# Designed miniproteins, single chains, continued (3): the designs that were tried, part 21

Each design is a single chain, and the fold is of that chain. pLDDT is the mean over its residues in the fold that is shown.

## One batch from the design tools (miniprotein)

Design m8704
Fold by ESMFold2-Fast:
Structure m8704 (fold): chain A 103 residues (1-103)
Amino acid sequence: TAQAHEGLRLASEGKYDEAAELFRQAAAQGTAGALVNLGKVLLKQGKYDEAIKQYEEAMKLNPGLIPQALYNISLAYKKQGKYDEAERYFKLAKELFPSNPLL
């Protein structure tokens, strides 16, 4: 969507609050991929629990997003110091999707 594209531009400029607002708008219009982008922006802002919730919602709306969402959930737990949870999600992502890159 145009909002998701503009959100990526703003995020690349470090304008995370503005990017997050555009990704929330795109997600509200049914763009599940925007929830992954919102989660990534929330990770950059240190909002780890909110980021994990966005990734979980993305997986529910579009199963095609499961690989990237699982890797990003693992990263969020690692940044929180929750290493056991991070390892579980990372192993699950690698086991289910061994050919996918770390997203």
Scores: mean pLDDT 84

Design m8705
Fold by ESMFold2-Fast:
Formats: sequence, C-alpha cells, structure tokens
Structure m8705 (fold): chain A 72 residues (1-72)
Amino acid sequence: SEALERAKRTLRRYAELELERLSKVKSPEEVARAREQMERELREAERYLETLSEEEVEAVLELAEARLAALE
C-alpha cells in the first residue's frame, strides 16, 4: 500500500525532526535516550498501521502530515 509506506516515512521524518530539535537544547545522552524511545514507539506505530484498512491508514497519514508540517 502506497498510503502505508507514506505513513511510515512520514512518522520517521517526524521523529528525526523532533530529535534534531532536541539536540539543540538537550545533552547528547538525553538525545540518545530519546532516540531509543522514539525507535520503540515507531516500531509499535508501524505494526499498528499494518493492522489498519487502507482508508484508516489514509486518515492517519493526513494527521501525520499535518503534524509534520507544524514541525518544519
């Protein structure tokens, strides 16, 4: 599913932007812990997305893209 792959990419992009933002105000050790937490959350989110219908994935993608736009 194109929507599923886009949703996964959008979530990973969101996580990387958050980690970049944190790197400007947090210690390297705190950023490393945040990365580990985000990787766990991303794996859980990706597994959840794989259980959804294409319509549900498209809805999640719309929300994720809106949140990503707010961070850029």
Scores: mean pLDDT 82

Design m8706
Fold by ESMFold2-Fast:
Structure m8706 (fold): chain A 87 residues (1-87)
Amino acid sequence: SVKKLLEEIKKKKEEFERFVKEGAAAFAALSKETNSPFDGAAIFLATLEKLLNNEEAHLDDESLKELEKKIKEFKDFIEGKRAKAEA
């Protein structure tokens, strides 16, 4: 479960970065996963944060810290890209 979440975070981050760099073709690919890459990323982050809080008792300290770090990294990345796109 944790490995799957970390892989999804990495995949979403890479695909979102690809979207902003490669334009229309990458946007078309990402839009198949969500109605909007920004909206989908925000929903995904909210889900991960909720899961993290609920899974605290089932994760070892190392896995929990790793997941928290990756969630924070992904959140900061998305917020930065959204702000830049809205500018």
Scores: mean pLDDT 64

Design m8707
Fold by ESMFold2-Fast:
Structure m8707 (fold): chain A 89 residues (1-89)
Amino acid sequence: DLEEKIQELRLEALKYLQLAMDAAEAGDVDSALAHVEKAKEKLLKIAELLNDEELKKKIEELSAKLKEAIKAGDLDKAREYAGKLLELL
Protein backbone atom coordinates (compact mmCIF):
# COMPACT_ATOMS: atom_id res chain seq x y z
CA ASP A 1 0.00 0.00 0.00
CA LEU A 2 1.56 3.27 -1.19
CA GLU A 3 -0.16 5.37 1.52
CA GLU A 4 1.09 3.04 4.30
CA LYS A 5 4.66 3.24 2.95
CA ILE A 6 4.50 7.07 2.75
CA GLN A 7 3.18 7.30 6.35
CA GLU A 8 6.02 5.01 7.53
CA LEU A 9 8.61 7.22 5.78
CA ARG A 10 7.00 10.40 7.20
CA LEU A 11 7.23 9.00 10.75
CA GLU A 12 10.89 8.03 10.21
CA ALA A 13 11.71 11.49 8.78
CA LEU A 14 10.01 13.18 11.76
CA LYS A 15 12.03 10.99 14.17
CA TYR A 16 15.34 11.87 12.47
CA LEU A 17 14.53 15.61 12.35
CA GLN A 18 13.75 15.49 16.09
CA LEU A 19 17.07 13.67 16.77
CA ALA A 20 18.91 16.23 14.59
CA MET A 21 17.48 19.20 16.54
CA ASP A 22 18.17 17.53 19.91
CA ALA A 23 21.80 16.92 18.85
CA ALA A 24 22.18 20.49 17.47
CA GLU A 25 20.84 21.99 20.73
CA ALA A 26 23.31 19.79 22.68
CA GLY A 27 26.18 21.13 20.48
CA ASP A 28 26.76 17.74 18.79
CA VAL A 29 27.05 19.10 15.24
CA ASP A 30 28.34 15.85 13.68
CA SER A 31 25.39 13.79 15.03
CA ALA A 32 22.93 16.55 14.06
CA LEU A 33 24.20 16.57 10.45
CA ALA A 34 24.06 12.74 10.27
CA HIS A 35 20.42 12.80 11.46
CA VAL A 36 19.53 15.51 8.89
CA GLU A 37 20.95 13.26 6.14
CA LYS A 38 18.80 10.33 7.37
CA ALA A 39 15.67 12.54 7.45
CA LYS A 40 16.52 13.81 3.92
CA GLU A 41 16.85 10.19 2.63
CA LYS A 42 13.35 9.36 3.96
CA LEU A 43 11.78 12.57 2.57
CA LEU A 44 13.41 12.06 -0.86
CA LYS A 45 11.99 8.51 -0.94
CA ILE A 46 8.50 10.01 -0.38
CA ALA A 47 9.08 12.45 -3.30
CA GLU A 48 10.24 9.49 -5.47
CA LEU A 49 7.13 7.43 -4.60
CA LEU A 50 4.90 10.45 -5.39
CA ASN A 51 6.88 11.28 -8.59
CA ASP A 52 7.00 14.88 -7.28
CA GLU A 53 10.03 16.79 -8.62
CA GLU A 54 8.94 20.06 -6.91
CA LEU A 55 8.82 18.28 -3.52
CA LYS A 56 12.28 16.78 -4.21
CA LYS A 57 13.70 20.26 -4.93
CA LYS A 58 12.15 21.72 -1.74
CA ILE A 59 13.53 18.84 0.37
CA GLU A 60 17.06 19.26 -1.04
CA GLU A 61 17.02 23.08 -0.64
CA LEU A 62 15.60 23.07 2.92
CA SER A 63 17.91 20.21 4.02
CA ALA A 64 20.93 22.15 2.71
CA LYS A 65 19.81 25.31 4.56
CA LEU A 66 19.19 23.31 7.75
CA LYS A 67 22.70 21.77 7.57
CA GLU A 68 24.23 25.24 6.97
CA ALA A 69 22.36 26.69 9.99
CA ILE A 70 23.49 23.77 12.21
CA LYS A 71 27.14 24.20 11.09
CA ALA A 72 26.89 27.95 11.84
CA GLY A 73 25.39 27.31 15.31
CA ASP A 74 22.29 29.31 14.28
CA LEU A 75 19.65 27.38 16.25
CA ASP A 76 16.86 29.85 15.40
CA LYS A 77 17.41 29.33 11.65
CA ALA A 78 17.87 25.58 12.19
CA ARG A 79 14.44 25.42 13.93
CA GLU A 80 12.88 27.47 11.10
CA TYR A 81 14.20 25.15 8.36
CA ALA A 82 13.40 21.97 10.33
CA GLY A 83 9.85 23.33 10.78
CA LYS A 84 9.54 23.95 7.02
CA LEU A 85 10.69 20.36 6.33
CA LEU A 86 8.05 19.09 8.79
CA GLU A 87 5.38 21.15 6.93
CA LEU A 88 6.20 19.06 3.81
CA LEU A 89 4.98 15.96 5.73
Scores: mean pLDDT 89

Design m8708
Fold by ESMFold2-Fast:
Structure m8708 (fold): chain A 89 residues (1-89)
Amino acid sequence: GHMMKKIEEIKKELLEKLVAAKTAEEARKAIDEGVKKLRSLGLSDKEIAKIMLEVLSEALKETENKEVILTLIGEILRAIGTIIEEELK
């Protein structure tokens, strides 16, 4: 429904920003804005982490910038940690 369309729009916008990012700061800003938008939709931390893992993994395939790649890897590991922590509850 409407919620799924908004999630897809946020995912697409975040992916485009991450692929265009040239610095770790630009990548972190895009990630922070994306997470805030997903949280504003009422999604749980686990749901946000799963969505972020998907988008960040896709961005990692499309970027050649070392600084952005390292930032994406760090955020992927953080998202995996959140998913594991929620599964242990």
Scores: mean pLDDT 88

Design m8709
Fold by ESMFold2-Fast:
Structure m8709 (fold): chain A 97 residues (1-97)
Amino acid sequence: SAEALALLREGLRLIKEGRFEEGKELVLEGLRLAGDAITPEQAALALEAIDLLIEAGRFEMALEVAMELLRNAGDNLEIINRGIAAALRAIGAELDK
């Protein structure tokens, strides 16, 4: 939906500004609103948010976003594969600290 896309974009903007908790909450809200009707653009925004959170050392936040993205995947193998890879990357980064 347009509302889910707007929430994901605003959340990603806040994460880029270093406002990680506020940005995470909006990304999670956008993912919950999108549900199983998630678009490739919405999934890509969530994956970019995960990457930025990992780069910022916010591994638990990154994993939380990846898990919510996976809940939206349904039978979409591209989202499943990308979401699993993102979750594993967040876990790996946490273990390497």
Scores: mean pLDDT 84

Design m8710
Fold by ESMFold2-Fast:
Structure m8710 (fold): chain A 77 residues (1-77)
Amino acid sequence: MTPEEYKKKLEELKKKYEEAKALAAKNPSEEEIKKMIERLKEVALKLAASPEKSEADLKEEKEAVFDAGILFLIEQK
């Protein structure tokens, strides 16, 4: 992964995290929260299976952001 690609990925992850936080504040139903968590889990599984794992730090950051997003959605309900 190039440094430019890394920066773009980090910005995408930051936006997703903020979107999850904003969504949690909108009083979504428990079913909607569960569906979002399931979608996030599937995306994380696909990312983990990706052969493009040139940077271990990036992988750890993806996992940390994903976990933070899930915790945020759970804690808000």
Scores: mean pLDDT 57

Design m8711
Fold by ESMFold2-Fast:
Structure m8711 (fold): chain A 74 residues (1-74)
Amino acid sequence: SMEQEEFIKKLDELLKNKSSISDIATVLAEAISKGVEISESTIRKLLEENKVSQKRTDLIIAILEGLKEAAEIL
């Protein structure tokens, strides 16, 4: 979707700029709040393409899953 493409572009820009985990979490939360369909596999691929470390990748994926879980419970 157009919204998914916009989200991926924003996240890619944050990764290229070495932005904080807090900034990344904010963009992920915004995407989820807007009902944007984002998969773990899509995010993992984007992180791999940007050569993000395994530790940082694991943290970002944990944040994504936590945000999705919180949205489902709400």
Scores: mean pLDDT 82

Design m8712
Fold by ESMFold2-Fast:
Structure m8712 (fold): chain A 88 residues (1-88)
Amino acid sequence: SMRREEEERRRVRELTERELERALKEGYEEAETEEEKEKVREAVERAREASERAAEELPPELAESTALLLAVAAETEGLVSIRLGKKK
């Protein structure tokens, strides 16, 4: 049913947004400079765009898994950028 599928896609979008917000907040807390914060923001924005595409193209079950993986990737990329900056 269309209504059920729409509800599932909405749930996936809400879950993705929550995870992306968490990744952004954690990255900002670890970021010491404005440049590091911008790198975190860019990583989260890329993951958001990819998650939106996945939500439109994939079945809800696959979209949810993809969204979670993208959120984790965004967090990892942001944190790696910060850690590499600190090593220099």
Scores: mean pLDDT 67

Design m8713
Fold by ESMFold2-Fast:
Structure m8713 (fold): chain A 58 residues (1-58)
Amino acid sequence: SVEEVEKLKKLADEYIDELNKRIAAETDPETQAIRQELVDSMKKYLDEKLKKAKEEAK
């Protein structure tokens, strides 16, 4: 449901904040880039999932 996806996105926001702290503390540029790609991929996935859930709920 849309509500379940929205709750998941809120939980993911907390995880993204923690991951951003790790990115800022990372000394290895390759690992930092990988972590940033993970954050970007997660945001894109959640946005598409929410969009699809709203479309299917009609």
Scores: mean pLDDT 76

Design m8714
Fold by ESMFold2-Fast:
Structure m8714 (fold): chain A 79 residues (1-79)
Amino acid sequence: FEPEEEEIEEFKKLIIEKAGLPKELLKKSMDELLEELAKVKPGEYAKIISESSSEALLNYYKTKEPEKYERLEEARKKR
């Protein structure tokens, strides 16, 4: 377990709770959770990302998952 991984898991829990998504999505990757949220509740996705996301999360996706970073960046701009 990495500190960043635990922070991501906590963020996933907040997304699931606030958006009313099934807990089964917690077992999926952060990317799959964000894709499902953006598909089902794009407005809620934008709110959660813009209010909870930090430069640390953006740096994480930029270095490890650059294609997913673009989706997170788009949600941030929507705010």
Scores: mean pLDDT 64

Design m8715
Fold by ESMFold2-Fast:
Structure m8715 (fold): chain A 48 residues (1-48)
Amino acid sequence: MSAELAVSRGDVEEAARSAPSDVRDYYVQLAEEQAKKRQEREEELKKQ
């Protein structure tokens, strides 16, 4: 599993739980986008 390089939801929840709604949503979106891009990149390399 390459999840170690991705931001975990637990970490995002802990850090963003005290942040404003805008910042909190940004952290959630950022973590999801980073995980998605990493998966997409690996898939791209495999299908090349």
Scores: mean pLDDT 66

Design m8716
Fold by ESMFold2-Fast:
Parts: structure tokens; C-alpha cells; sequence
Structure m8716 (fold): chain A 94 residues (1-94)
């Protein structure tokens, strides 16, 4: 069905964004202790994974949803995931 094709494309976009988020968090936290940097990366990726799953569930429930709009929303969520992961890990800095 069209819904299955849209879900597959959104899952692929989520995987691509996970790599981008990992790299962005690593670069922005490059001067941090490795343990704190890893916490930031894992936190950001956890939020992105959760967000991707929510949008996939929405697409399955609403097959007529605009895929390009959902991809754009996922990209915004990815950007927010970077900031969230960094913010959470920042409390462990001395």
C-alpha cells in the first residue's frame, strides 16, 4: 500500500538523520569528557528514535498524510534532539 511505502521512506530518513545527529552532537561536544559526550549522543539519538516512531505511527493511522511534510517535521525533531541531548549531558560538566 502507499502507507507502507511512506513508512519505509520515513524510516530511511530517520536512519539518515540519526547519523547526522550523531556527527553534530560529537562536533558540538568535542571538547567535553568522552563519557559526557557519549551521554549527549545517546540521549539525542533516543529522542530522535522516539520521534521517528511517533511519526511512523501517525502515518500508519493517517495514510493520506503528506510524506514531505512528515519528513520536514522529522528534520525539525532531529535538530531539537541535538539541543536536547547536549542540554541533558551539560549537567554532568564540572
Amino acid sequence: SMAEEKVKELEEEGRRLAEEVRERVRERTRDWPPEVQELAIETALALLRWSTNLLIKHLKKHPEADLEKEKEELRRMAENSVDFGIGVAEVDLE
Scores: mean pLDDT 87

Design m8717
Fold by ESMFold2-Fast:
Structure m8717 (fold): chain A 95 residues (1-95)
Amino acid sequence: SIQDKLERVRRLLEEARESKDDKEALRILIEAYRLLQEIADIDPTNQEAIDALRELSEVLRERAERSKNLGIRHQLLGLSDLVDADADVMESLLK
């Protein structure tokens, strides 16, 4: 269900914030994004999903700022841009 996916996203975002490993955090954040994409496919105007995408983008950018690995930083920033684009599209569908 959408509610189960949103609860999992919230847990994954918390896990990513607590992770001391940038590679592990990136894996967790990718999984959170996949779940949010599944929610968007079911309900493209879901406000909680839009809010979670915005939070995910913030977490990705904060993590990128702290990363000393150029490849990981680029992956985090690239994912953040995609996440923001998806949130913008979903918001554009709201009345």
Scores: mean pLDDT 89

Design m8718
Fold by ESMFold2-Fast:
Structure m8718 (fold): chain A 111 residues (1-111)
Amino acid sequence: SLEEQLKLLTEMYHNAEKRFDLSEQEVMDLMSKELREARVEEGLPPVVPSPEEVIEELRAAFERSLATKRGSATEVMEEMRKGMSEEELIERGYEKDAVNSLRNILKLLEL
């Protein structure tokens, strides 16, 4: 739901502010940069997304991760948080692009 997506975005801001004393604007700039880079890799023009577009792209990234052979995005991120490397996840059959996308999202959440 929109409320659940907004809660996730709020948690990302809290984690960024707590760890690096970043403003909401600085967190949004980091998120926009990652999304621009992801869009360029997909052959799309780099644009500054609205907050709603950011949330929708995060949701779409989670759903792409569910297309990996065995896991939800949440399960893969939990394994990363426990110290499993991207290389180990790829050897376990997870798609490289999905793993990289989730790692970038996890970095933003743990800022």
Scores: mean pLDDT 59

Design m8719
Fold by ESMFold2-Fast:
Structure m8719 (fold): chain A 90 residues (1-90)
Amino acid sequence: SEVEKLVELIKKANEKIKAGTPLSEAIEEFLKELGITLEDLRKRLVSQGSVPVDVIIEIALALHMIGLLFSYEKGLEEEAKLIAEDLLKL
């Protein structure tokens, strides 16, 4: 299912972050594997007005879960939360 694919991608992103990949790169790679580039996402939001709410929620939850892996690294958690908040403001 699409949910199972999302869970696998979250785990993959988590492993990359634990291995030292910057959060921004891990998020970009995660979205790219979902078929979403940050540039394409921004273009769609500006030109078409909205992304389906379920997609926004799934991305926001994934970014939140990624941020939670580094609960002891405040900067990474706050970066993930800011990205999720920006997506939810759409």
Scores: mean pLDDT 57

Design m8720
Fold by ESMFold2-Fast:
Structure m8720 (fold): chain A 69 residues (1-69)
Amino acid sequence: SVSDEEILELSQAIDRILQEENLSLSESERNEILDDAVTLRVAFRLSLSEIPPEKLAKLALDIYKLSQK
């Protein structure tokens, strides 16, 4: 499972990526991306030390963008 600390790190990485992309999302859209990032962490069974939160946040954002097509 993903710890509260890990969720916080992913949450912060998502906020950073959204700011870098100049993307304004609703709280629900942002939470969808966070849920995807958490799911990716669990699915790959990777420690945060192996895959930076920023990379997981970017992948989650890419999945979100793909789902909007």
Scores: mean pLDDT 78

Design m8721
Fold by ESMFold2-Fast:
Structure m8721 (fold): chain A 85 residues (1-85)
Amino acid sequence: MTPLQQQVIALLRAHGFDDVAAIVAQLTAQGVPVLTALRQAAQQAGYDDVAAQIQQLIDQARADSSMTQDQIIDQIAAILAAYRA
């Protein structure tokens, strides 16, 4: 797994999204890009609001090519934390 994939899976587990983390690991092992895998996994697990926010992050990253991996990880952490608040 890439460092980005490992960080996403760790964040999901830290916020209690173990089912989502397992699906992300399976999809990324099949070659699905990590953010697409995260969106699909969240939707499959029934976290529609999280899936919608991840799709917005994907759209933002496409619009802004200067967006760093660290910024993407920070946004994912914020989305997961807000859902659990």
Scores: mean pLDDT 83

Design m8722
Fold by ESMFold2-Fast:
Structure m8722 (fold): chain A 76 residues (1-76)
Amino acid sequence: DEAAARVAEVLREAYEKMKGKTPEEFKKIFDEAVERLRALGARVTDLKYDEKEGKVSFRVEVPEAGVTLDVELKPL
């Protein structure tokens, strides 16, 4: 599905941009990605930050495509 493919591409680009960035820049890139996902009509829910593990997890729903993606981003 085209909408799901677009969502996956946004997530992939954000992840690649976050590598080697400071926590402040990481947050900014992530916030921009979330806004971009919402502009595509996706719903971002269940957002959780685990500062001890340095990971963020969230759910992206693409209602038009009937697709749900569970995303977990971990530091390298």
Scores: mean pLDDT 71

Design m8723
Fold by ESMFold2-Fast:
Structure m8723 (fold): chain A 95 residues (1-95)
Amino acid sequence: MKVTAEKETEIEGEKYKITAVYDTEKKKLYFYKQKPGEEKEFIGSIDVETGKVVLNPKYKGKVKISVKKLSETEYEAILEFLPTGKKVKLKFTIP
């Protein structure tokens, strides 16, 4: 099963939808960025158990992905844009 969280944010003065998808079977969290009228672009993924991050090479050195375990059923995913220090936080509840 996949759990999706979305948040609107501004990057470089333009509005984007940040989508985070948690795959409960793979225990991986995938981040995407989408501008209206454009295709969804993959930013990177993080393994929730190991903390291992895989970034799209386009975002290497530009973003940082981390995940914090809040409880046995709750995680907070953090996407940080390094040039601005802007953080996008998304909470997931695992069933």
Scores: mean pLDDT 77

Design m8724
Fold by ESMFold2-Fast:
Structure m8724 (fold): chain A 79 residues (1-79)
Amino acid sequence: HMEKAEKYLEEGKKFDKQGIEAEKNGDLQTAIDYYTKAAKSYIEAADHYEKAGDFPKAVEAYQLAGKSLKKAVELREKL
């Protein structure tokens, strides 16, 4: 589970970066899509960290998911 957790965590970080770039370019729909994908990847990472017994990293991944999802929701409210 640890290897999968790390893979999903890195995937989430890449999607967050793409969301930030889309937001900077004014492409709000693309930013929403990337932040939503980031949140899903972070939730997968958190689940795998829990299964691996790494609860501190699972909490960190859930916090990252919440942050990305909050950005997606805030942008949707502007549409």
Scores: mean pLDDT 87

Design m8725
Fold by ESMFold2-Fast:
Structure m8725 (fold): chain A 75 residues (1-75)
Amino acid sequence: STLAALEEKVRAAKTVEELADVVVEIARLMGEEVEKEEVIKAMREAMEKDKVSIEELKDGILAAIRAVEAHLAAL
């Protein structure tokens, strides 16, 4: 249910800040602490340097959620 809620947050997100909230939650599920501002900075750098769209960021985060789901199912 937590991962399904995160997927819905990604799909509904309109801003990089909303996507960063999801990434912070994913990191926490994996036992890591990541600062939201660092995630926002990395996302904005990808958008500027590599011309990554917000839609591409969403796709990447959804793929990460799927990977976390598979990892947790293997425990």
Scores: mean pLDDT 83

Design m8726
Fold by ESMFold2-Fast:
Parts: C-alpha cells; sequence; structure tokens
Structure m8726 (fold): chain A 104 residues (1-104)
C-alpha cells in the first residue's frame, strides 16, 4: 500500500475542512458546502489508500461541520443550504459505514 499517497489525501481533506469552517464562520454556506464536498472526496481517497482510521476521523469532522451548517442555515432561513447540509450528513454517515466494513 502507498502510505505516502494516503497522507497526501488526508492533508488535502484537512485543508478543505479548515476552509469549510472559515466559510461557515463567515456565513458563506455555498462556499462551505463546496469545501465540505471536496473534503469528503479526499477523505474517501485516503480511505481507498488504506488509511481507514484517518478517513473515518476526517468524515466524522465533516459530518459535525455539516450538522453545524444545517443549524446555521435553518436559523438564517436558507432552506436550500440546510437541505444540502442534511444530504452531506447522510452521505458522510454512509461513507463512514462503508469504510468500517472495508476495515473488517
Amino acid sequence: GDKKLGEVYESAAKYYIKEARKALEEGDFEKALEYLKKAIDYAMLAGGSGNYEGAIKLLEEVKKLAQELKRKAEKAGDQKSAEQAEQLVKLTQEAIELIRKLKE
């Protein structure tokens, strides 16, 4: 297994999680959603490279941010962003369960 490739993908996922958090703090729900989707993609690539525990941890962080985005979007009356955030919560949970099965 290419351990170094998994580390590159993990670093990319962490970068996009940080950018998503910043966008969320600024109230830019559309940008936060874009960065969270990129974070999921790189976390899944890290998992596919054998970094199962790292990928699960990253996806759990994305899920928490998506839940926070949903709450903030609902409070702001942005139903579209709230619905997209709920879809990301579901997607990250399904991704975590898939990686856990691959680890078994």
Scores: mean pLDDT 88

Design m8727
Fold by ESMFold2-Fast:
Structure m8727 (fold): chain A 72 residues (1-72)
Amino acid sequence: EEGLKKAIEEYQKWVEENRARLARLLAKPELTDEEIKELSRVVGRLYAAGEITGEEAQRLLKPAVEKLIKKS
C-alpha cells in the first residue's frame, strides 16, 4: 500500500535527521545547556524507536550527566 511505503520513508528520514543531529552534538568539544537538552531529546527519541540500545543511550548521555555533576 502507498501509505505504508510513505510512512516507512518518513520514518527513515526521521531516523537519519536525528542521527545527524546526534553526530553534530557529539562533534562539539563542549555543550551548552540547550545543546545538552537537545542531546537528551535526540537520544531519547532514538532509544524509544529501538534504533539504539540502552547501553548506547547511557554512553551518549555521559556528557550531560557529567555537566549535571559539575553543577551540583
Scores: mean pLDDT 78

Design m8728
Fold by ESMFold2-Fast:
Structure m8728 (fold): chain A 65 residues (1-65)
Amino acid sequence: DRLKELLAEALEKIKDIYLNGSEEQRKELLAFLERMQPLLEAATTEEERIKLLEEIIKALEEIEK
């Protein structure tokens, strides 16, 4: 299940930044999640959700560094 795998990966990265990141990384994470909320609400198909999660994971990897 690709959608579940991507959700698990995204959540693990969010958790890692939140627990182990700097205050600046946590601020960047919060701003990113606020920006992503309307896009997630607009994603109605599984294909749209998969594509959006892949983009989210890529962005989270940038915040982690």
Scores: mean pLDDT 82

Design m8729
Fold by ESMFold2-Fast:
Structure m8729 (fold): chain A 87 residues (1-87)
Amino acid sequence: SKAEVDALKAEFDALYAETKRRMEELVRQGRVEEALRVAEETEKRLLGIYARIAALADPATLAEFTARLNALGRELQKILERAREVA
């Protein structure tokens, strides 16, 4: 249902925002290996939420969310590159 898809999108967005915040703080503190572990631990959870959205969402909503997922991947990659620079 739309309500289920909206709830899953909210869960995904909240998890991503919290993970990004944690990773940026760990990188700021020079705790690069911990930032990498946070990224790895969260990736499977984010992919699981995405799979549930993909199964339930209409094509337009899925296309929009897929674009957001691709943007998320690029943003996490930039944080990881920053982490490598301070290592």
Scores: mean pLDDT 78

Design m8730
Fold by ESMFold2-Fast:
Structure m8730 (fold): chain A 65 residues (1-65)
Amino acid sequence: MELSEREKRLLALSQQNVDLAKAHFDSEQAAEHSAALSALVEQLRAQGVALEDILQRLLDYLQSL
């Protein structure tokens, strides 16, 4: 099994988002925040927004905290 360049980028962005969220929020807030973000991601995907762009925007937001 091989990963495309895009898949590698998506995995890296996902990992960075998870790591930053866990670093910034306590365990309870991290769980709630992750659930809310998952719902938002699904909503944006339904609207045709690319997953890579969603993850990059979330990363930028978390990094700004």
Scores: mean pLDDT 69

Design m8731
Fold by ESMFold2-Fast:
Structure m8731 (fold): chain A 99 residues (1-99)
Amino acid sequence: MRDQMLASMDANRDAVMAAYRKGYAEGREEGRRLAEELRDDPEELRRLAQEYARQSTIKLMRSIAYQVDGDAESAVKYAYEGGKLKGASDALEEALRSL
């Protein structure tokens, strides 16, 4: 039935987005703690921000690939991991701008 198939696809999308948002929020808090610890080392803050942004892109691309392949469990996992890295990267970039 078309309606059940569409509802299942929407539920999988919602789960992926929820995982990303949860990861992002947790990553923001972790990134803030790292920024406080590395306050005296702005070069290391910059390096970590760039590396976390790079890793986030890779994880989010994998999440999209798994969504296309119909692997909802892997898509959710990589969305959470990518969100966490993105949240941490954004928090580190904000700390760098306030130096």
Scores: mean pLDDT 84

Design m8732
Fold by ESMFold2-Fast:
Parts: C-alpha cells; structure tokens; sequence
Structure m8732 (fold): chain A 74 residues (1-74)
C-alpha cells in the first residue's frame, strides 16, 4: 500500500539522519536537537498527507534509532 511504502521511505530517512550524526560524532545536545526536528517534520508531513495513524509508529522508530545513536556515542 501507499502507507507501507511511505513508512519504509520515512524509516530510511530516519536511518540516514542517524548515520549522519554518528559520522559527524555529534554531541548529545545535537543528537537530541536532530531527534526533535525529525519528529516535528515527520508529524507535520503525515498530518498533511492525512496519515495521522502512522505518527505513533514513526515517532517510536525515531526514538529507537536515537537511543541506538546515543549508546554508540558513549
């Protein structure tokens, strides 16, 4: 479905951003700022596309990837 394709596209974008902050050896503050920015962007995008039911799953994915990034930067 379009919703499944969009979920996979958004997850790939989250993974790309996560890899970028790891490669840059970003500070904890920078990682958390990128997390909040990414969550806001995803929420807005899904609301504009009338897919608000996907928001909880996608925001949980951002939180999961952020925790993995923070663990690797310790």
Amino acid sequence: SMADELKELLKKQVDRVSQTVLDQKASVEEVNARKEELKGTIRYFLEQNNLPDLIPEMLAYVDQRTQQVLQQLQ
Scores: mean pLDDT 87

Design m8733
Fold by ESMFold2-Fast:
Structure m8733 (fold): chain A 69 residues (1-69)
Amino acid sequence: PAAKLDEAELEKMLELNKKMLELAGVEDAIPEIEEYIERLRKSTLRKAPTEEQKEASEITYKKLEEKIK
């Protein structure tokens, strides 16, 4: 699992993923990526993410993979 990523790194991940989706023509998946990064932000800023946060992140990432594939 990702650990010790700060706010700036999460913002960079979001920007890169958005650019990749735009390049691939899958702009409709951008909100899914934003949710995924937001979940990661919450979990990364905490020393030990909650089970609910982990589950939410997994669900969002799964939806994102479905759209990109």
Scores: mean pLDDT 63

Design m8734
Fold by ESMFold2-Fast:
Structure m8734 (fold): chain A 67 residues (1-67)
Amino acid sequence: DVELALQAGRALAQGDYATAAALAAQMPPEFREALELERRRSQGEALSPEESAHLADVLTRLADALA
């Protein structure tokens, strides 16, 4: 759902992970995982190649939704 993806992306950009997680719970599991990965990355944790690819994919989908 594009509208939920936009709302989740906005919450994530604002650092509101609780709201972003609640919105992501209504979306495919990949979005919730991406929110957790971004939080971990912002704390200096090294992501695996698979985790980094998943995060990049979700961010690309959010960027496409804005176009």
Scores: mean pLDDT 70

Design m8735
Fold by ESMFold2-Fast:
Structure m8735 (fold): chain A 59 residues (1-59)
Amino acid sequence: SKAAEAAERGLAAALAHPDDAALLGSVLHGLQTLVEETGSPAARAALERVRPLAERAGV
């Protein structure tokens, strides 16, 4: 689905730039919105993977 593809791209961006706090914050917000709007399991899984990266970056 488009939500799963967006979640995959967001996760890939976060993994490529784990020190970019602004990017990680944007990815977290986007993934949370995807979960709330679509209930996508892929978006939920990506959100859980991005959370610790964002925490380490001070987000």
Scores: mean pLDDT 84

Design m8736
Fold by ESMFold2-Fast:
Parts: structure tokens; sequence; C-alpha cells
Structure m8736 (fold): chain A 100 residues (1-100)
């Protein structure tokens, strides 16, 4: 769980969120490369990467730090679920972002 200092400006909060997302994206990129011989794990990390990239694009467009953090938490929790449930969560996040 990411705790952001509420005294920070919205711009500073967005910068911290972006740094955290860039770390998650990089970790998943590395995991995809390491799991080339394991198609199940590769596909799970590819989906996680797509989910984080989608959320980061939304944050960059809307500057909504609060929603971005909520979506990131949902994405992180979905990685612990079955692959089918992870796909469902990705589609829910995508649809929610597209409606905004």
Amino acid sequence: MIQIDPSLSDEEKLALIRDLFEMEIQDHREAIERNKDNPELKERHELALETYELILEHIDRTKDAELGLELAQRASESAKLSFEEQKEMHEEIREEIEEL
C-alpha cells in the first residue's frame, strides 16, 4: 500500500505515482523476458504490464492521482487471482477508464 504525504501538491503526488508505475512496468518487462519458456507466467506478466500502462496513460491524461492509486491497487490485487479473474479485472479497469 502506497502512502502519499497529503501535504504534497497534486503535481508532486502525480510524479511519485508515475515513478511507482514505471517501476512496476519495468519489473513486469523483466519478468516477461525471464519467463519466455513459461507461457502461463509470461501471459500473466504481459497482462499486468498492459494494465499498468493503461492506468499510467489515464493518469497522464486526467492528472487524477486519487483514481490512479485506486486502479493501481486493484491491478496489484488482481495479480494474486486466477488468470481468468486477472483478465476480467483488466477489462473492468479499461472500461472504467474509457468511460471517463
Scores: mean pLDDT 75

Design m8737
Fold by ESMFold2-Fast:
Structure m8737 (fold): chain A 56 residues (1-56)
Amino acid sequence: SLQLQAENAVQELGQALDLDQGKITAAQQAVKDKLGELKDESQLKLWVLGILLRQS
């Protein structure tokens, strides 16, 4: 599912950016909330990257 793919992508990107697990978990929750709005996979990935970078 897109939700599972997005959660896994957030986990991998967060670890690659050396982010705290709490920030990764918060980003995963934000992604779940945004899945209804951002159905395009590319836009979802860019949005996830943007919020993770803002938190680092």
Scores: mean pLDDT 71

Design m8738
Fold by ESMFold2-Fast:
Structure m8738 (fold): chain A 143 residues (1-143)
Amino acid sequence: MEIIELESLEDLLPLLDKNKPVYIIASDKGNGKRAEELKKLLEENGFEATLILLDSKDPNAVEKAIEIIKSLPDGSNLIIFVSGAFMGSDNPELGKKTLELIANKNFNKKILIFSGKEDAESFLDLLQYWGLEDKFIFAYLKN
């Protein structure tokens, strides 16, 4: 499986079906600004985009994310900004349950965005171990 290097957030546009709504999930810490920039970029290009910012101070933020993901419409595009505070957290069992939920839900596209190549590669290895790698598109933003 190839990990996509993004020179800019605009490189995500051709990966998405523009006739389908886009849901962006990010932690308010670290990736919040990039997620807001992506929402604006998507809207400027005619996509219906919804941003879901998770409160990094809320110990139940991951469980709340799971309930939100369950409620998202079938056939939607899902983009997740992965961070150590979200899906790479100190609770790997909850992270695995979240990924299995996403993998089994009928999304049109499932894109995981990483802060760097090494983070994307490590996460791909983990998903390969769980047999989930074929369910996701892996991307990282070039610094």
Scores: mean pLDDT 81

